# Designed miniproteins, single chains, part 47

Each design is a single chain, and the fold is of that chain. pLDDT is the mean over its residues in the fold that is shown.

## One batch from the design tools (miniprotein)

Design m1618
Fold by ESMFold2-Fast:
Structure m1618 (fold): chain A 78 residues (1-78)
Amino acid sequence: SILDKIIDEVIKNSPVRASKEDIKEAIQNPEETRKKFLEIVRKVRENPDDEELRQEARDISIKLAQANAVLTKLRKLK
């Protein structure tokens, strides 16, 4: 599909990459992914010394950034 091709291009051109499956999940469930990101960011602010929470925040941030890159590319194809 055209979506798969765009995801592949974003992954190839990213200096840091999430898996294609993770990016697809973020695109399919944007509300759920956004909710998880906000929850983790809130927890990091409450527990700034928690390395596990900081790592989770970084991982989710990367997924969201790459999902947003895919969505931006899709919008430009109109």
Scores: mean pLDDT 73

Design m1619
Fold by ESMFold2-Fast:
Structure m1619 (fold): chain A 100 residues (1-100)
Amino acid sequence: SKAEEILKEFKKKMDELYERYLNGEITADEFVEELKKIADEAIEKMKGLSPEEKRKFANELYNYLVELYNKLSDKLTPEQREKFVEALKEILKKANELIK
């Protein structure tokens, strides 16, 4: 499905971003800002798709972001973790707006 293609591209970009963070190439603040941009691009691509495709995207995005939080949260300071959680909430709010 088109939603699966958009999710595959999103996950690829996120895996590349995560590796750049782990390698010390970007800061935690830069990681959070780039995460928001990558998510916004994926959400924008979803706007013209069916309600079923949008729900599939929103559900799989939620699962991915939960896994990302679990993978990354222990590597962040309390301040960085707060910013990260706020970014995840913003992304999920936008994704939920797709499904009404």
Scores: mean pLDDT 87

Design m1620
Fold by ESMFold2-Fast:
Structure m1620 (fold): chain A 119 residues (1-119)
Amino acid sequence: MSAEEEAKLAEEALRLAASPDPEEAVRGARLALEAAKSKSAKAAALGAAGALAAAASPDPEAAVLGAEAALEAAKSKSKKAVEGALMGGQGAAGSPDPEARELGLEAVKLAKENLEKLK
């Protein structure tokens, strides 16, 4: 995909991940995970924002996918994406879902390590 197409999908991911509808939140979380894997700094940063929104979801599937998206964003070369991953990971660490919590804690750890390397 082009960087423009990746950014548009990442913006849609953020909108859906913030939805109160569980099906939309899960769809948004999946798109946020794909955006977080992008080599585009803008798409990865938007993916990290979607990860934070999904991690706050009351739906367990959306929360787990949000935590996975935060973990992927933590590996990014984009400082903004890694900062977003730190926030998303912290949000997921507060989840009632134990898998989302475990993934969130790992995302926080990797984001902190990667931020030291991006100085």
Scores: mean pLDDT 78

Design m1621
Fold by ESMFold2-Fast:
Structure m1621 (fold): chain A 100 residues (1-100)
Amino acid sequence: SLKEELEKLFKETKEKIKKAKFEEIPDVIHEFEEKLAELMEKLDEKTKIEVAKEVNEFRREISEVLEEARKNNWSEEETKKKIIELLEKFLKKVLEILEK
C-alpha cells in the first residue's frame, strides 16, 4: 500500500540520517524528496498540491536547522536529532492528508 511504502521510505531516511556525515545530510534529504515525489505521482492533483505545500515547509525547516546548527556550532548528534524530529512531524502531516 502507499501508506506502507511511505512509512518504509521515512524509516529508511531516518536510518540514513543517523549514519550520514553532516556534509552528506543535504544529499540524503534530496534523495528522500525524489523518492517521495515518485510515490506521490499516483495521487490526484489536489492531494499532490497539499503534499507539495508540506514538502516546501519541510525543506524550509531543514534549511533553518542546518543554518542554525552551523551558526551555533551544534553537535552532529543534536543536528541529526532535530532533522529526525522534522521527518517524523512531516510523516504525520502527510498521513493526515492521505486519510482525507
Scores: mean pLDDT 85

Design m1622
Fold by ESMFold2-Fast:
Structure m1622 (fold): chain A 80 residues (1-80)
Amino acid sequence: SVKEAVEEAIELFKEAKEKNPDNEVIQAMVEVGLDAMKKALEYKVSKEELIEILKDMAEDFKDIAPELAKKLEEIIKKME
C-alpha cells in the first residue's frame, strides 16, 4: 500500500541519517526526503505519484548513497 511504502521509505531515510551523521550532503537530502514523505501522507498522493517521487529520489541518491538508492528502488518494485 502507499502508506506501507511511505513508512518503509521513512525508515530507510532515518537509517541513512543515523549511519551518516558527519555527511552534511546526505543529512540535507534525507531531510528533503522525509519532508516529501510527510507531504505524500498529508496530501494522500496516489500510488503512481508516490512511484514518481521515489524514482526521482533514487536518482538523486544514486551517486552519493547508492545503497539507499537501491533500497528505494526495491520499494518501487514492490508497488509495481
Scores: mean pLDDT 84

Design m1623
Fold by ESMFold2-Fast:
Structure m1623 (fold): chain A 68 residues (1-68)
Amino acid sequence: LSREQQLRQRLNELVQLFHDIRDRLTPEQAAELLSLLSEAYRALRAGDLDRAQQLLDEAQRRLDELLA
């Protein structure tokens, strides 16, 4: 897989995880995660793979904290 395809797969996986736990999040937590995922999507659309990776890494970190 190309780096772009790998990052798109990560985004899809994190979006699915977000939907799975959405009802257990505060409105503020949900808005923050959705913002990060939306920014990652825009970065991927722009071809900014480094920015997309940073945003996905941050979203993953936030999700890991919420699931701990």
Scores: mean pLDDT 86

Design m1624
Fold by ESMFold2-Fast:
Structure m1624 (fold): chain A 79 residues (1-79)
Amino acid sequence: ALEALRKADERLRREADAMAAAEGGEEAVRERLLGYAEELERLGATELAELLREYLEHAGNDPARLEEIQARTEELLAK
């Protein structure tokens, strides 16, 4: 299960990085990551999907909450 998730993560990460490098735009990356969150939810990783959506919503506004979301994501990935 997590193996498929890792493959999807690698693919989307590469595509998102390429788009960000070309456009330098957060909007392109945000669209990609929202799609990734949807895939995480389909794979049963609902908590990771929710954290990723929260990360994207707060990326420009709440740095403290952003740090908390990142810490939670690391905890879930460490399992």
Scores: mean pLDDT 64

Design m1625
Fold by ESMFold2-Fast:
Structure m1625 (fold): chain A 81 residues (1-81)
Amino acid sequence: DIVRKAVRDLLDFLGIEVSDETIDVLAEAITKLLNERKLSPLLVAATPSYLIRQIDPELYRKLLAGEPITDEDIERIKEKL
């Protein structure tokens, strides 16, 4: 819940409109990363953009540039799950 909310809040702040499925995939990838590194889920509230960068540097660059998130970006992240 907290991971999914933090991802949604970040994308809303950046003005990026995405599907619920996209939010779920990003939240799952962040949760997996945090679990693998034995880190607290609370870190997503403090550093959501940094965690996205660790999962997919290309998506992070697109977010900084205000570029839309595509199905190809989401499939690339799903491969890492």
Scores: mean pLDDT 78

Design m1626
Fold by ESMFold2-Fast:
Structure m1626 (fold): chain A 85 residues (1-85)
Amino acid sequence: MADELLRDAELARQVAQQLTGKDRLRALGASYGLLGLAYKEQGDYEMAAKYFQKAADLYTQAYGPDSPLAQYARKKAEEYAAKAA
């Protein structure tokens, strides 16, 4: 359920505050990805796309634009943006 994803997203954000460098960026990216999934479950594809784009930006900073996590989050952002249109 979306409320479970929101709790997991908040936990990931809190964990990220204890981390530095690439680990912090990865944890923040995961938090935004979970927020994107929560909004998707509520049918809010515009917000889902926004949060997956934020996750993609963080994964790109951590691992580069060609990394699997960055590519996955970017594709999800594009997919949900198309559904919002």
Scores: mean pLDDT 84

Design m1627
Fold by ESMFold2-Fast:
Structure m1627 (fold): chain A 79 residues (1-79)
Amino acid sequence: RREKVEELMKRSVEEARRAVEEGDFGKAREILEETGRELGKLLPPEEAERLTRRVEEEAGASGEVAQRHLDELLALGPP
């Protein structure tokens, strides 16, 4: 059970992060929706939702960091 959950989460984070890095947020959202459904089959609803949120945070944090870095670089340009 836990091994299946860990494998699913790791795979989902990797796939969602890759999609976010490519700028394909629609695909990232689809991956998160599928992950939530699969976790819901293995875990109670509360726990499945918590873990799905963690996957989203890890994937989203990567995207937010990339966006912040880009914004900072653009801010160094002339008016």
Scores: mean pLDDT 67

Design m1628
Fold by ESMFold2-Fast:
Structure m1628 (fold): chain A 59 residues (1-59)
Amino acid sequence: NEKQNELAQFLQEKFNLPQDKANKLATELAKDCSSVDAYIENFKLSEEDAARLKELACP
């Protein structure tokens, strides 16, 4: 899934996650994005990065 691959890459780059963990998190967020806001707050993402994360995980 193209969007899941893009989400995994975003998580790997912004959260400094290893590829396997980024792929697992991307799959989980694609099924249930309710925790997205918690990740935005915990990692203190910029407004731009937060918007991108929401777009990739919660279209």
Scores: mean pLDDT 78

Design m1629
Fold by ESMFold2-Fast:
Structure m1629 (fold): chain A 69 residues (1-69)
Amino acid sequence: MSPEERAERAGAGAVTYAGDGNGELARRYAQEVADSGAGSPEAAERAAEAGEKGNSDETARYASLAVRG
């Protein structure tokens, strides 16, 4: 799997779990975007931080930004 494909799949997971109110899984998937080496690590870290706090809207927003640039 390419770094870009890994980031896209992880970002989609973060957005999905954030929408479900599962902040722990949303955080884990957002961290996976940062670890992929593709996209924006800063946005991925912000998504992970928001997911850890249970803020689903911020997690979804930053995860999307991390994947899209």
Scores: mean pLDDT 75

Design m1630
Fold by ESMFold2-Fast:
Structure m1630 (fold): chain A 114 residues (1-114)
Amino acid sequence: MDEVLALIEKGREYEKQGNYEKALKYYLKALEIIVTTPDLPNGAELLKELIERAIELYLKLPKDSPLIPEASAFLLGLAQGLRVAPAGTVIAGLSHSERLELAERIEEAVKSKQ
C-alpha cells in the first residue's frame, strides 16, 4: 500500500507540473503493483481511479510521443486482464460491467493514437 501511494503522489506532482509523460509513467507503475498484489486494501477502488487517470493522461500525450508504444502495450495488457478477471486478483473485485467499460475505454483510447 505505502509504495503504491508514494507512486501515485509522485504522479500527481508531475501532473501539476504539466509533465504528463512522467505522471503517466508513475501511474502505470502503481497500476502494475495493484494488479499483481492480491488482497490489497481498497485495491478495486484504487485500480478504477488510476485506470481512469491513466486514460486521461494517455489521451493528453501528443501522437508522436515516444511513450505511446510503451504505454499502449501496458494499457492493452491491462484491458485483457480486465476482460479475463483472474480469480483472487484485485481486478476480480470490480463488477463485470465496470471491467468491460474500463477495457473498452482503454481500447478506444489506444485506437485514437494509431
Scores: mean pLDDT 84

Design m1631
Fold by ESMFold2-Fast:
Order: sequence, then C-alpha cells, then structure tokens
Structure m1631 (fold): chain A 63 residues (1-63)
Amino acid sequence: SAAEEAARRAKEQAQLDKFLADLKKNYQKKINDLRTKADKSTPEETGELLVKAMGLEDLYKEA
C-alpha cells in the first residue's frame, strides 16, 4: 500500500510537472509569436499586440 501510494504520487507529480512545463512553453511561444508580429505591424497595431504579450508574460511568471 505504501509502495503503491508512493508510485501513484510519483506518477501524478510527473504528469503535473509535464503539464506545467508544456503550459509555460505554450505561453512563451505565444509571447514570442505576438512580439514577432508586433515587429511587422503598424505602430497602432504594435501597441495592442505588445499589451497582449505583456499579459501573457505576467501569467507565465505567476505559473
């Protein structure tokens, strides 16, 4: 029972760690995509895209 509980917790932790890593990677990719798009956009559109990227950066830091 103790060995089975330890194995289950280890598996759950590994799944959580992978999920969080994938989530952070997705946030980082989205931020990079938005910043790259901002570099190619008009000044007016650039402001909107950068605000969106900064919002995702804040979420990434909290995650």
Scores: mean pLDDT 73

Design m1632
Fold by ESMFold2-Fast:
Structure m1632 (fold): chain A 86 residues (1-86)
Amino acid sequence: PLPESKLQAIERLYQAAISRDVEKFLEALREAIEAGATAEDFRSLAVVLERMGLNKFARALYVAAEGLENGESIEEILERVREALK
């Protein structure tokens, strides 16, 4: 994965959160993880989303960051994030 692919996926996460589109957010999250996004990348975006009042999506990114640090699979992380977004 190229560094630009990671930045594009993170931008798509941000746009999905603003649009409050859960399915697009999950798609962008998969792309970001596959592109090499780190737990720190997700926490940095979560702080931005919290400042905007998008607390549900910010919490989902904290869940994703924790999953990455615990060595969870992409499918395990996406399932936990889907639950956090309910």
Scores: mean pLDDT 87

Design m1633
Fold by ESMFold2-Fast:
Formats: sequence, C-alpha cells, structure tokens
Structure m1633 (fold): chain A 93 residues (1-93)
Amino acid sequence: MREKLEEFVKKFNEEYSGRKISVLVKNKETGELIGIYTFTANDDQVLDDFKEKLKKELGAEVVYAVDESDRQGVLRLVAEALRIIGEEIDKRM
C-alpha cells in the first residue's frame, strides 16, 4: 500500500504544479494511518481528482487536506494524525 501510494503521489506531482497541499491519508477499510503526503494542485478540481483516484485505485482516503501556507491548518492536520495513531494503539491493546 505505502509504496503504491508514494508512486501515485510522485506521478501526480510530475503532472501538476501550483500551491502545495499536504494530505493525511488512511486506509479506507481499516482506518489505519498510512501517512502524510504533499502534492501540487492549481485548483480545487485537481484536489478532488486526487481524492477520487486515491480512493478508487488504492483504497486510501484523504482525512484532512491543508495548504502548506495555512499554519493553523497544518497544526490541525498533525493533531488529526495523532488522534488516528492513538485510536490504532487502543485497538492493539
């Protein structure tokens, strides 16, 4: 999963330019955190296309998306990542 997701993000970044968007990604079925990835998007349609392709092709879901210039949004993304990690630890205990 992670390797396919990294390749997907790399190919997407080669095709598009614009603002830097950081996304928190989880497994759609398990809810397990896959990672945080950054890609480029020139408009909201590109972001929506990224989300839909990720969901359909890799079974991964964007939980949170923020522009890198939004410092408060970046902090919220980190907080959400920690929440998901906490839930996964609780499931293992």
Scores: mean pLDDT 73

Design m1634
Fold by ESMFold2-Fast:
Structure m1634 (fold): chain A 70 residues (1-70)
Amino acid sequence: AQALLDALEKLREKFRKENPEIEGSPLDYLLDKAIAEAARQAGRTDLANEYEKRAEKHKVKATEEQIKKA
């Protein structure tokens, strides 16, 4: 569980650096959700809550941006 969590966190950080356009997008939201679940399975409740909070903010920002542009 811990090894998977660490691998997913590294993957997300590299993915965001290579694809900055996904910042705050639905894809970014899905990545944060996956890491949060892995963190919860590893017993890292604080980390899981942190990523859940990030995911929720990204979801809201993506929706707000669509409304503002429309």
Scores: mean pLDDT 68

Design m1635
Fold by ESMFold2-Fast:
Structure m1635 (fold): chain A 81 residues (1-81)
Amino acid sequence: MDRSAINQISDSLIQMGVSSSTVNQIRRLLQQGRFRDAGQIIRDGLIQVGVSQQTANRIQMLIQQGRLRQAAQIIQQIAQQ
């Protein structure tokens, strides 16, 4: 379990304006290894806060592949804009 990457994803999504309830659901799914479900909710949340569909789809793919550190880095870069 990559707790550090999960925390970074969660904190960055909150900073971007994704609701705390949605982020808590994402955190739970990631901790359970439910990467497909987590990736879909992350993608939808990113699109809702104005991230492009292309970038959101890339992040979803990385999450579904279990590449949580790479996904966390991209989400954090967007959140810092």
Scores: mean pLDDT 87

Design m1636
Fold by ESMFold2-Fast:
Structure m1636 (fold): chain A 138 residues (1-138)
Amino acid sequence: LEEEAEKYYNKGLEYLKQGKYEEAIVWFRKALELEKKLPNPDKKKIAEAYRGIGESYLRLGKFDEAIKWYEKALKIYEELGDKKGVARSYLNIGLAYAGKGEYSKAREYFLKALDIFKELNDEEGIAEIERLMKVLGL
């Protein structure tokens, strides 16, 4: 079950890298179904699979579905105190709002992610958001 959940998660990542976003969603859902049936589910693996489903929907232009899956990942990263997972979730929600043309909300979520990346001294995360805001005129 655990090794099989990880195998399905890794297939989800492989299909995501290939641009096969519908197949990536199927494999991440299979990983989530197995992970949740474990006696001790890894909340981090669950959040990472929610993020992978959110990314797949973002790449499909299904922005409202992407937001819903990133919000599920966000909640678990907050429960875990994973500040880097929280910042990445806010960044991805901001990208989904930018894809909808909701630039005011995109900016709000980018600033939330930027504040956390500054607290973490994550120069890569800071530079990623500043580049995105500059490209979007935010």
Scores: mean pLDDT 96

Design m1637
Fold by ESMFold2-Fast:
Formats: structure tokens, sequence, C-alpha cells
Structure m1637 (fold): chain A 71 residues (1-71)
């Protein structure tokens, strides 16, 4: 239920990424966000596996971000 996200903008942070996820997948419950600004990467933990799968799909198709299942 953790998603890896790559290709973030240099202006993206936990607040902007959470807003983007809520806009794209409003039903998804986010438990944790960890952003690594130097790598332009993040890990997002969702409450449910279904939420993680929906987020991966939406982020790849609508936001142009790299998204995949993470640890």
Amino acid sequence: RTVFIGNLSEDDNEVTLLAKIKDLVPDARVERIEVYPEKREAYVTFAREEDAEAAIRALREKAGLEARRGP
C-alpha cells in the first residue's frame, strides 16, 4: 500500500503532493508522505491497497509522474 513517486517538480513538497493526490483520487486515504527533494522522489503510504493502485494509475496518466508500488 506504499507508492513510489518520481519526476516531481523542484517546487513539490508534502503539501503540494498531498493536494495533487486528493484532487486526482479524492477517495484515497493517505497515512504517510515522505518526500526526498534532492532526488525529486516521494513515498506515499495509503490506508488500503486499492487506494495505492488508484493513485499509481492517476499519477501516471493524469499527472505525468513516475508511479509504482514501493516497499
Scores: mean pLDDT 77

Design m1638
Fold by ESMFold2-Fast:
Structure m1638 (fold): chain A 77 residues (1-77)
Amino acid sequence: MTQTATATVAAGGTKTLSFAIPAGYAVTSIDVQSSVPREDVSVSLAAEPASGATLTVVVTNRGDTAATVTVTVHLGA
């Protein structure tokens, strides 16, 4: 199972993405795609995700150009 969210992050800006994790599922991996070089984009988790909880992902654009960032969360039972 996968969940995907996309955000446009201004130069020097930050966006928060939230994913609902169904009960009985856990995050197996997280993939990040960026319209700008990946080294200009930082992705962090507010906390380690628990089953049946909300995963909060913080995306920061450290570059000088607005970025479109897509975060895909892979879930396993």
Scores: mean pLDDT 76

Design m1639
Fold by ESMFold2-Fast:
Structure m1639 (fold): chain A 77 residues (1-77)
Amino acid sequence: REELARRAEELLREGLRRLGASEEAIDATVKHFRELVAAGVDPVAAAGEALLLAASRGELTIEQAVELHREIAEALR
């Protein structure tokens, strides 16, 4: 579980950086991801929820958030 969370966080940071998100947006998204994982949310689900929040803030599109979440889910399968 901790290893899955670490891998999900790495993929989340790299994916957001590839999509042109600012370092502030990446850090805020990762902070929310970590809070969800600490609360007992599955790392793949936490990544999806954090990405949706980032999209709602205008940091990426909903389509980019959905696609990155799908990539993370497939990589951790």
Scores: mean pLDDT 83

Design m1640
Fold by ESMFold2-Fast:
Structure m1640 (fold): chain A 90 residues (1-90)
Amino acid sequence: MFGLGITIGGPLSDEELEKIIELANKADEVVIVSNDEKTAQKIAEESKARKITIVPGTTTKDGIKALKERGFEVIGSARLGNATIILARR
């Protein structure tokens, strides 16, 4: 199973948000870590992943923790503006 963590630490541009949604559509499960409920909800509504979870947080560490608590092994991470994209498998 391919999992994606998306941690939002601040404002995202429209181009950054579009790229995040594109990545979210490639995952089986998405965990969105954000204190910005509007941005998290927009990503969740546009994603076609089988399971989408929104949890509070702002840091890459919060995202890694949320994925590990769901049984995922973290493969790697990359920054996209104020977001961190975390690749995981289970």
Scores: mean pLDDT 83

Design m1641
Fold by ESMFold2-Fast:
Structure m1641 (fold): chain A 86 residues (1-86)
Amino acid sequence: IGVPEIVALGRALAAQGFSEATVRRVEELLLLGSVPAYRKLAGITQEEVEDLFARLRTARSEAEVDAILAQYPRLVALHDQLSRAS
């Protein structure tokens, strides 16, 4: 998954009325998943990141986004760590 696909997903979620915080979190998580070094740190495969992207495209609510992200706890934890450092 490339930056153009992530940006397109973010725009689609924003158009559906998702909050700026949720859109930003989704984009940042997928951007981390797009980098091989961060995928290795998170213990996640490229296939799992592609599955995450596909699931997020079908989300209808922020609760569904949270439920999807709960299945990727290591990626979420890595994002949280990097967000605190910046």
Scores: mean pLDDT 83

Design m1642
Fold by ESMFold2-Fast:
Structure m1642 (fold): chain A 71 residues (1-71)
Amino acid sequence: SVAAAEARIPELLAQLPEVKAYVEAHPAEVEEAIASLDPESAALYRELIAALDDPEAARAVLLRMLELRAA
């Protein structure tokens, strides 16, 4: 459910610094992994990467990703 997914957002936001460190260390591997996803998921993951330094923007992208998965 969307409500259960939203409850996970604070936990996911707490992981953003580690995700950013991984993306910066392995940019080619991250892009290859994203390119293997469907276009809609790939676009959302690229938006999330662009928002890793902005918790509010990252929260908005994560909510959209969770809504997509709940559909």
Scores: mean pLDDT 77

Design m1643
Fold by ESMFold2-Fast:
Structure m1643 (fold): chain A 56 residues (1-56)
Amino acid sequence: SFTLTVTATGPTGEEAARRAVEELKRIAARQGLRLSDLEVEVEGTTATVTATAAPD
């Protein structure tokens, strides 16, 4: 397993977090990865989402 991190920006912190989570899920789906331990950090209008990834 390995760590995947995605950073996104938006008009609000909530929207940035939503975008980051969606992008992380798209990456995982495209590469056949299973995600666990999803962590979200929001700073202003920027969100960083980190998860543990493993082949599904």
Scores: mean pLDDT 85

Design m1644
Fold by ESMFold2-Fast:
Structure m1644 (fold): chain A 93 residues (1-93)
Amino acid sequence: SNEELLQKGDQLLQEGKQAFEQGDYNTAFNKFLDAEITYTLVLIKDPTNEEALNKANIASRYKSAALYAINGNPEEAAKSLASALELEQQLAA
């Protein structure tokens, strides 16, 4: 179901954040990529699902932050992380 996919995406996103905080950027990247793909599967079935669209965008921004961190670009990593956090805060309200 779409609810099960959203829950799986949320779990993967949380695991990615934990890996990122530990400096394990390779694991973080893979978890964020898997989260983005999982949310995108909801959008393939229901293109109007705003929750899935927003969460896919959040996961994509976290994924970019991890990739920049892997490549030794802390300035771009910080920008992508800030962008992800801002979108999360807008959705948590």
Scores: mean pLDDT 90

Design m1645
Fold by ESMFold2-Fast:
Structure m1645 (fold): chain A 63 residues (1-63)
Amino acid sequence: MTDEELIQQALEKIKQANDAIKNGTLEEAKKYFDQYVALVNQISPELGKQVQAEVDAAIKELE
């Protein structure tokens, strides 16, 4: 998979996470955030670690 394909999939997952926050459950949003972080980690482990911290902070605000 190319980095461009990984970026496109990551953007789709963040879109699904945002939709789940508005129209679904926090558990669905967490699932999509986890998938987003996993895709970013495949592009750059350093960036993936940073994004994991940002996602954790966002989830804490929603709880």
Scores: mean pLDDT 79

Design m1646
Fold by ESMFold2-Fast:
Order: structure tokens, then C-alpha cells, then sequence
Structure m1646 (fold): chain A 79 residues (1-79)
């Protein structure tokens, strides 16, 4: 598995925190991620697309959530 970029890790960590608090179906908008991480929405959307290609997240419009919490945890542990 290729290592996650710092932005991809930050997005994935935030989504895991939301899933732990709100449940595994929790979704976050790109605007909320950008504000929380101090990044542009374009940077966040690019990171989210890369994570979706890995099967770690699911994108629906301008919102993103975990596709598989266990795989997301494993990806963070091995990067």
C-alpha cells in the first residue's frame, strides 16, 4: 500500500473521529473539512478523491464519509 499524504491522513483521521462520535454513516462536507483543517476545499476534495480510489471513503456530491472504518484504521496504522 502506498503511504498516505499528510492531507489524506488528516482527512481520514477527522472522518474517523466523526464516525466514532456520530456513527459509521457520518458524512462531512468539503467546506467543513477545509475549515477544520485550514485547507482549501479543492485540496480537501483532491485528498478525498484519492482516498475514494483506495476504497477508504465514499463521496456523495460535496460530502464524504468512511466506506470502511476498519480499512481506514489499518491505512492510518500502516502509513
Amino acid sequence: MYPLSPTEKAVLELLLERAEREGPEAKVSFAELAEALGLSQSTVSRAARALAERGLVRIEGRRVGLADEEKAREALEHS
Scores: mean pLDDT 81

Design m1647
Fold by ESMFold2-Fast:
Structure m1647 (fold): chain A 57 residues (1-57)
Amino acid sequence: EAATIKTATALYKKYPPGAVVTESTATLAAALGVSTATVATALKQLENAGIINISKA
């Protein structure tokens, strides 16, 4: 989805390659103006691409 791609791009700019994402999905969704589901999907795509690491809390 276009919204997921835009969210992934914003996260990629915020987190350099290999960075660990410590913010909650809700915090990122609020900051980016998207749903928590969209952020979760974007984070999963970036993790699968090896761009970021997601910290499980």
Scores: mean pLDDT 73

Design m1648
Fold by ESMFold2-Fast:
Structure m1648 (fold): chain A 63 residues (1-63)
Amino acid sequence: PPVPPAAVAAGEAALRRAAAEVGLSPEEARAILRGEAAAPSKETQQRLAEAVARHAAAAEAAT
């Protein structure tokens, strides 16, 4: 099914926090996750993915 609006909002919040944590803009982080841009390093890509997952889980737990 399509992603609910609440989950989209939570995903955007998690993305912004994750991007800030790894030193990227939210736009850069989003492009990297969509495969539209190369990450500055493999480590940065890995940390971004982990940070997004962590913040998304925290946001869902807070609901």
Scores: mean pLDDT 72

Design m1649
Fold by ESMFold2-Fast:
Structure m1649 (fold): chain A 64 residues (1-64)
Amino acid sequence: SPLSQRVLSEIRQALADGASVGEISDLLTRLASEMRAEGVPQSEIFRTLSEASDLLIQDSDARL
């Protein structure tokens, strides 16, 4: 859960700082791999990825 909160906060911050969708996607992929390596439950990883994906899609829809 601390890792999930950290991932989502980091994604939100990067989007607020104007990071590209590709940069966010790379960051998200890396963080998901680290969550797995740290033994985070698969269900929690999926939930975190889904929430991060929603943030990324919504940001992408708002950009050119």
Scores: mean pLDDT 75

Design m1650
Fold by ESMFold2-Fast:
Structure m1650 (fold): chain A 85 residues (1-85)
Amino acid sequence: PPVSAEEKERRFAEEIEALRASLAAETDPVARAAAQAVLDVWETFRSIEAVEALLARLYAAVLAGEETAEAIEAVYREFLAEQRA
Protein backbone atom coordinates (compact mmCIF):
# COMPACT_ATOMS: atom_id res chain seq x y z
CA PRO A 1 0.00 0.00 0.00
CA PRO A 2 1.32 3.47 -0.88
CA VAL A 3 2.37 5.80 1.91
CA SER A 4 0.40 9.08 1.91
CA ALA A 5 2.28 12.35 1.26
CA GLU A 6 1.41 13.50 4.81
CA GLU A 7 2.74 10.28 6.37
CA LYS A 8 5.91 10.42 4.23
CA GLU A 9 6.55 14.04 5.33
CA ARG A 10 6.00 13.13 9.01
CA ARG A 11 8.34 10.12 8.82
CA PHE A 12 10.95 12.21 7.02
CA ALA A 13 10.83 14.89 9.74
CA GLU A 14 11.33 12.15 12.37
CA GLU A 15 14.29 10.71 10.41
CA ILE A 16 15.93 14.16 10.15
CA GLU A 17 15.67 14.65 13.93
CA ALA A 18 17.07 11.14 14.50
CA LEU A 19 19.95 12.01 12.15
CA ARG A 20 20.70 15.22 14.12
CA ALA A 21 20.82 13.23 17.37
CA SER A 22 22.99 10.54 15.74
CA LEU A 23 25.43 13.13 14.33
CA ALA A 24 26.00 14.61 17.83
CA ALA A 25 27.34 11.20 19.02
CA GLU A 26 29.00 10.00 15.78
CA THR A 27 32.80 9.55 15.85
CA ASP A 28 33.31 7.92 12.41
CA PRO A 29 34.45 10.73 10.05
CA VAL A 30 32.78 9.14 6.98
CA ALA A 31 29.42 8.78 8.76
CA ARG A 32 29.73 12.33 10.17
CA ALA A 33 30.47 13.78 6.71
CA ALA A 34 27.51 11.93 5.14
CA ALA A 35 25.08 12.89 7.95
CA GLN A 36 26.21 16.54 7.86
CA ALA A 37 25.74 16.66 4.07
CA VAL A 38 22.17 15.30 4.38
CA LEU A 39 21.33 17.83 7.13
CA ASP A 40 22.86 20.72 5.14
CA VAL A 41 20.86 19.79 2.00
CA TRP A 42 17.64 19.59 4.07
CA GLU A 43 18.30 22.98 5.74
CA THR A 44 19.15 24.58 2.36
CA PHE A 45 16.38 23.21 0.10
CA ARG A 46 13.71 21.91 2.54
CA SER A 47 12.96 19.27 -0.09
CA ILE A 48 12.59 15.51 0.43
CA GLU A 49 13.46 15.02 -3.26
CA ALA A 50 16.76 16.94 -2.83
CA VAL A 51 17.72 14.78 0.17
CA GLU A 52 16.78 11.58 -1.71
CA ALA A 53 18.92 12.73 -4.68
CA LEU A 54 21.89 13.37 -2.35
CA LEU A 55 21.44 9.94 -0.70
CA ALA A 56 21.47 8.31 -4.15
CA ARG A 57 24.77 10.08 -4.97
CA LEU A 58 26.30 9.09 -1.61
CA TYR A 59 25.13 5.48 -2.04
CA ALA A 60 26.66 5.34 -5.55
CA ALA A 61 29.97 6.73 -4.19
CA VAL A 62 30.09 4.14 -1.39
CA LEU A 63 29.23 1.36 -3.87
CA ALA A 64 32.17 2.56 -6.02
CA GLY A 65 34.50 2.29 -2.98
CA GLU A 66 34.75 6.03 -2.18
CA GLU A 67 34.49 5.55 1.61
CA THR A 68 36.54 8.48 2.97
CA ALA A 69 35.30 11.71 4.58
CA GLU A 70 37.14 13.64 1.84
CA ALA A 71 35.35 11.67 -0.92
CA ILE A 72 31.95 12.17 0.75
CA GLU A 73 32.60 15.92 1.08
CA ALA A 74 33.61 16.08 -2.61
CA VAL A 75 30.35 14.34 -3.65
CA TYR A 76 28.39 16.80 -1.48
CA ARG A 77 30.12 19.86 -3.02
CA GLU A 78 29.47 18.54 -6.55
CA PHE A 79 25.80 17.92 -5.63
CA LEU A 80 25.41 21.48 -4.27
CA ALA A 81 26.97 22.96 -7.43
CA GLU A 82 24.55 20.96 -9.61
CA GLN A 83 21.50 21.93 -7.49
CA ARG A 84 22.47 25.65 -7.60
CA ALA A 85 23.04 25.69 -11.37
Scores: mean pLDDT 76

Design m1651
Fold by ESMFold2-Fast:
Structure m1651 (fold): chain A 100 residues (1-100)
Amino acid sequence: SAAVEQLQELISKMQAELQKLIKTTTLSEEDERALAGVMLFLLSALDYAKAGDWESARAHVERAAALAERLAATASPESQPLVDVARRGVEEIRRLLEEA
């Protein structure tokens, strides 16, 4: 599916950007866990999308979005570049799923 391919590409791009920033950013353990949580919800969304369950995929992306917004409110200033990547990535994925 073209939509599954695009979802996988967006998630991979987000992972690559986060990995690059982690090398130059000091994260708290709390912020690291929250970012991992966002990625886990997105990876679950991808698995549901691969199975053709686009409703469950959307639900998991909404959970990722809620966690990213909560992280944006609570994260340290040092974590903000990674939070910005997460929020932007999740929003791009949400837009893709609204069209799928």
Scores: mean pLDDT 86

Design m1652
Fold by ESMFold2-Fast:
Structure m1652 (fold): chain A 63 residues (1-63)
Amino acid sequence: MERLMEELERLRKVKEEGRAILDEQIQTAEDFLKKAEEEGDEKAAERMRQLLEHLRQAKRDFE
């Protein structure tokens, strides 16, 4: 039974790593959005806003 608990803990770590990657992608997209807005690149800013909306939706679905 102890080995099954270790496998469950390993799966939890994989899930936490996936969430961390998603959080990093959101942060990176937010940084790119801010940069695009500061540079006046409205097309890049709009693309980043759309990407952020999708990433945030994925995070909500993942919880």
Scores: mean pLDDT 77

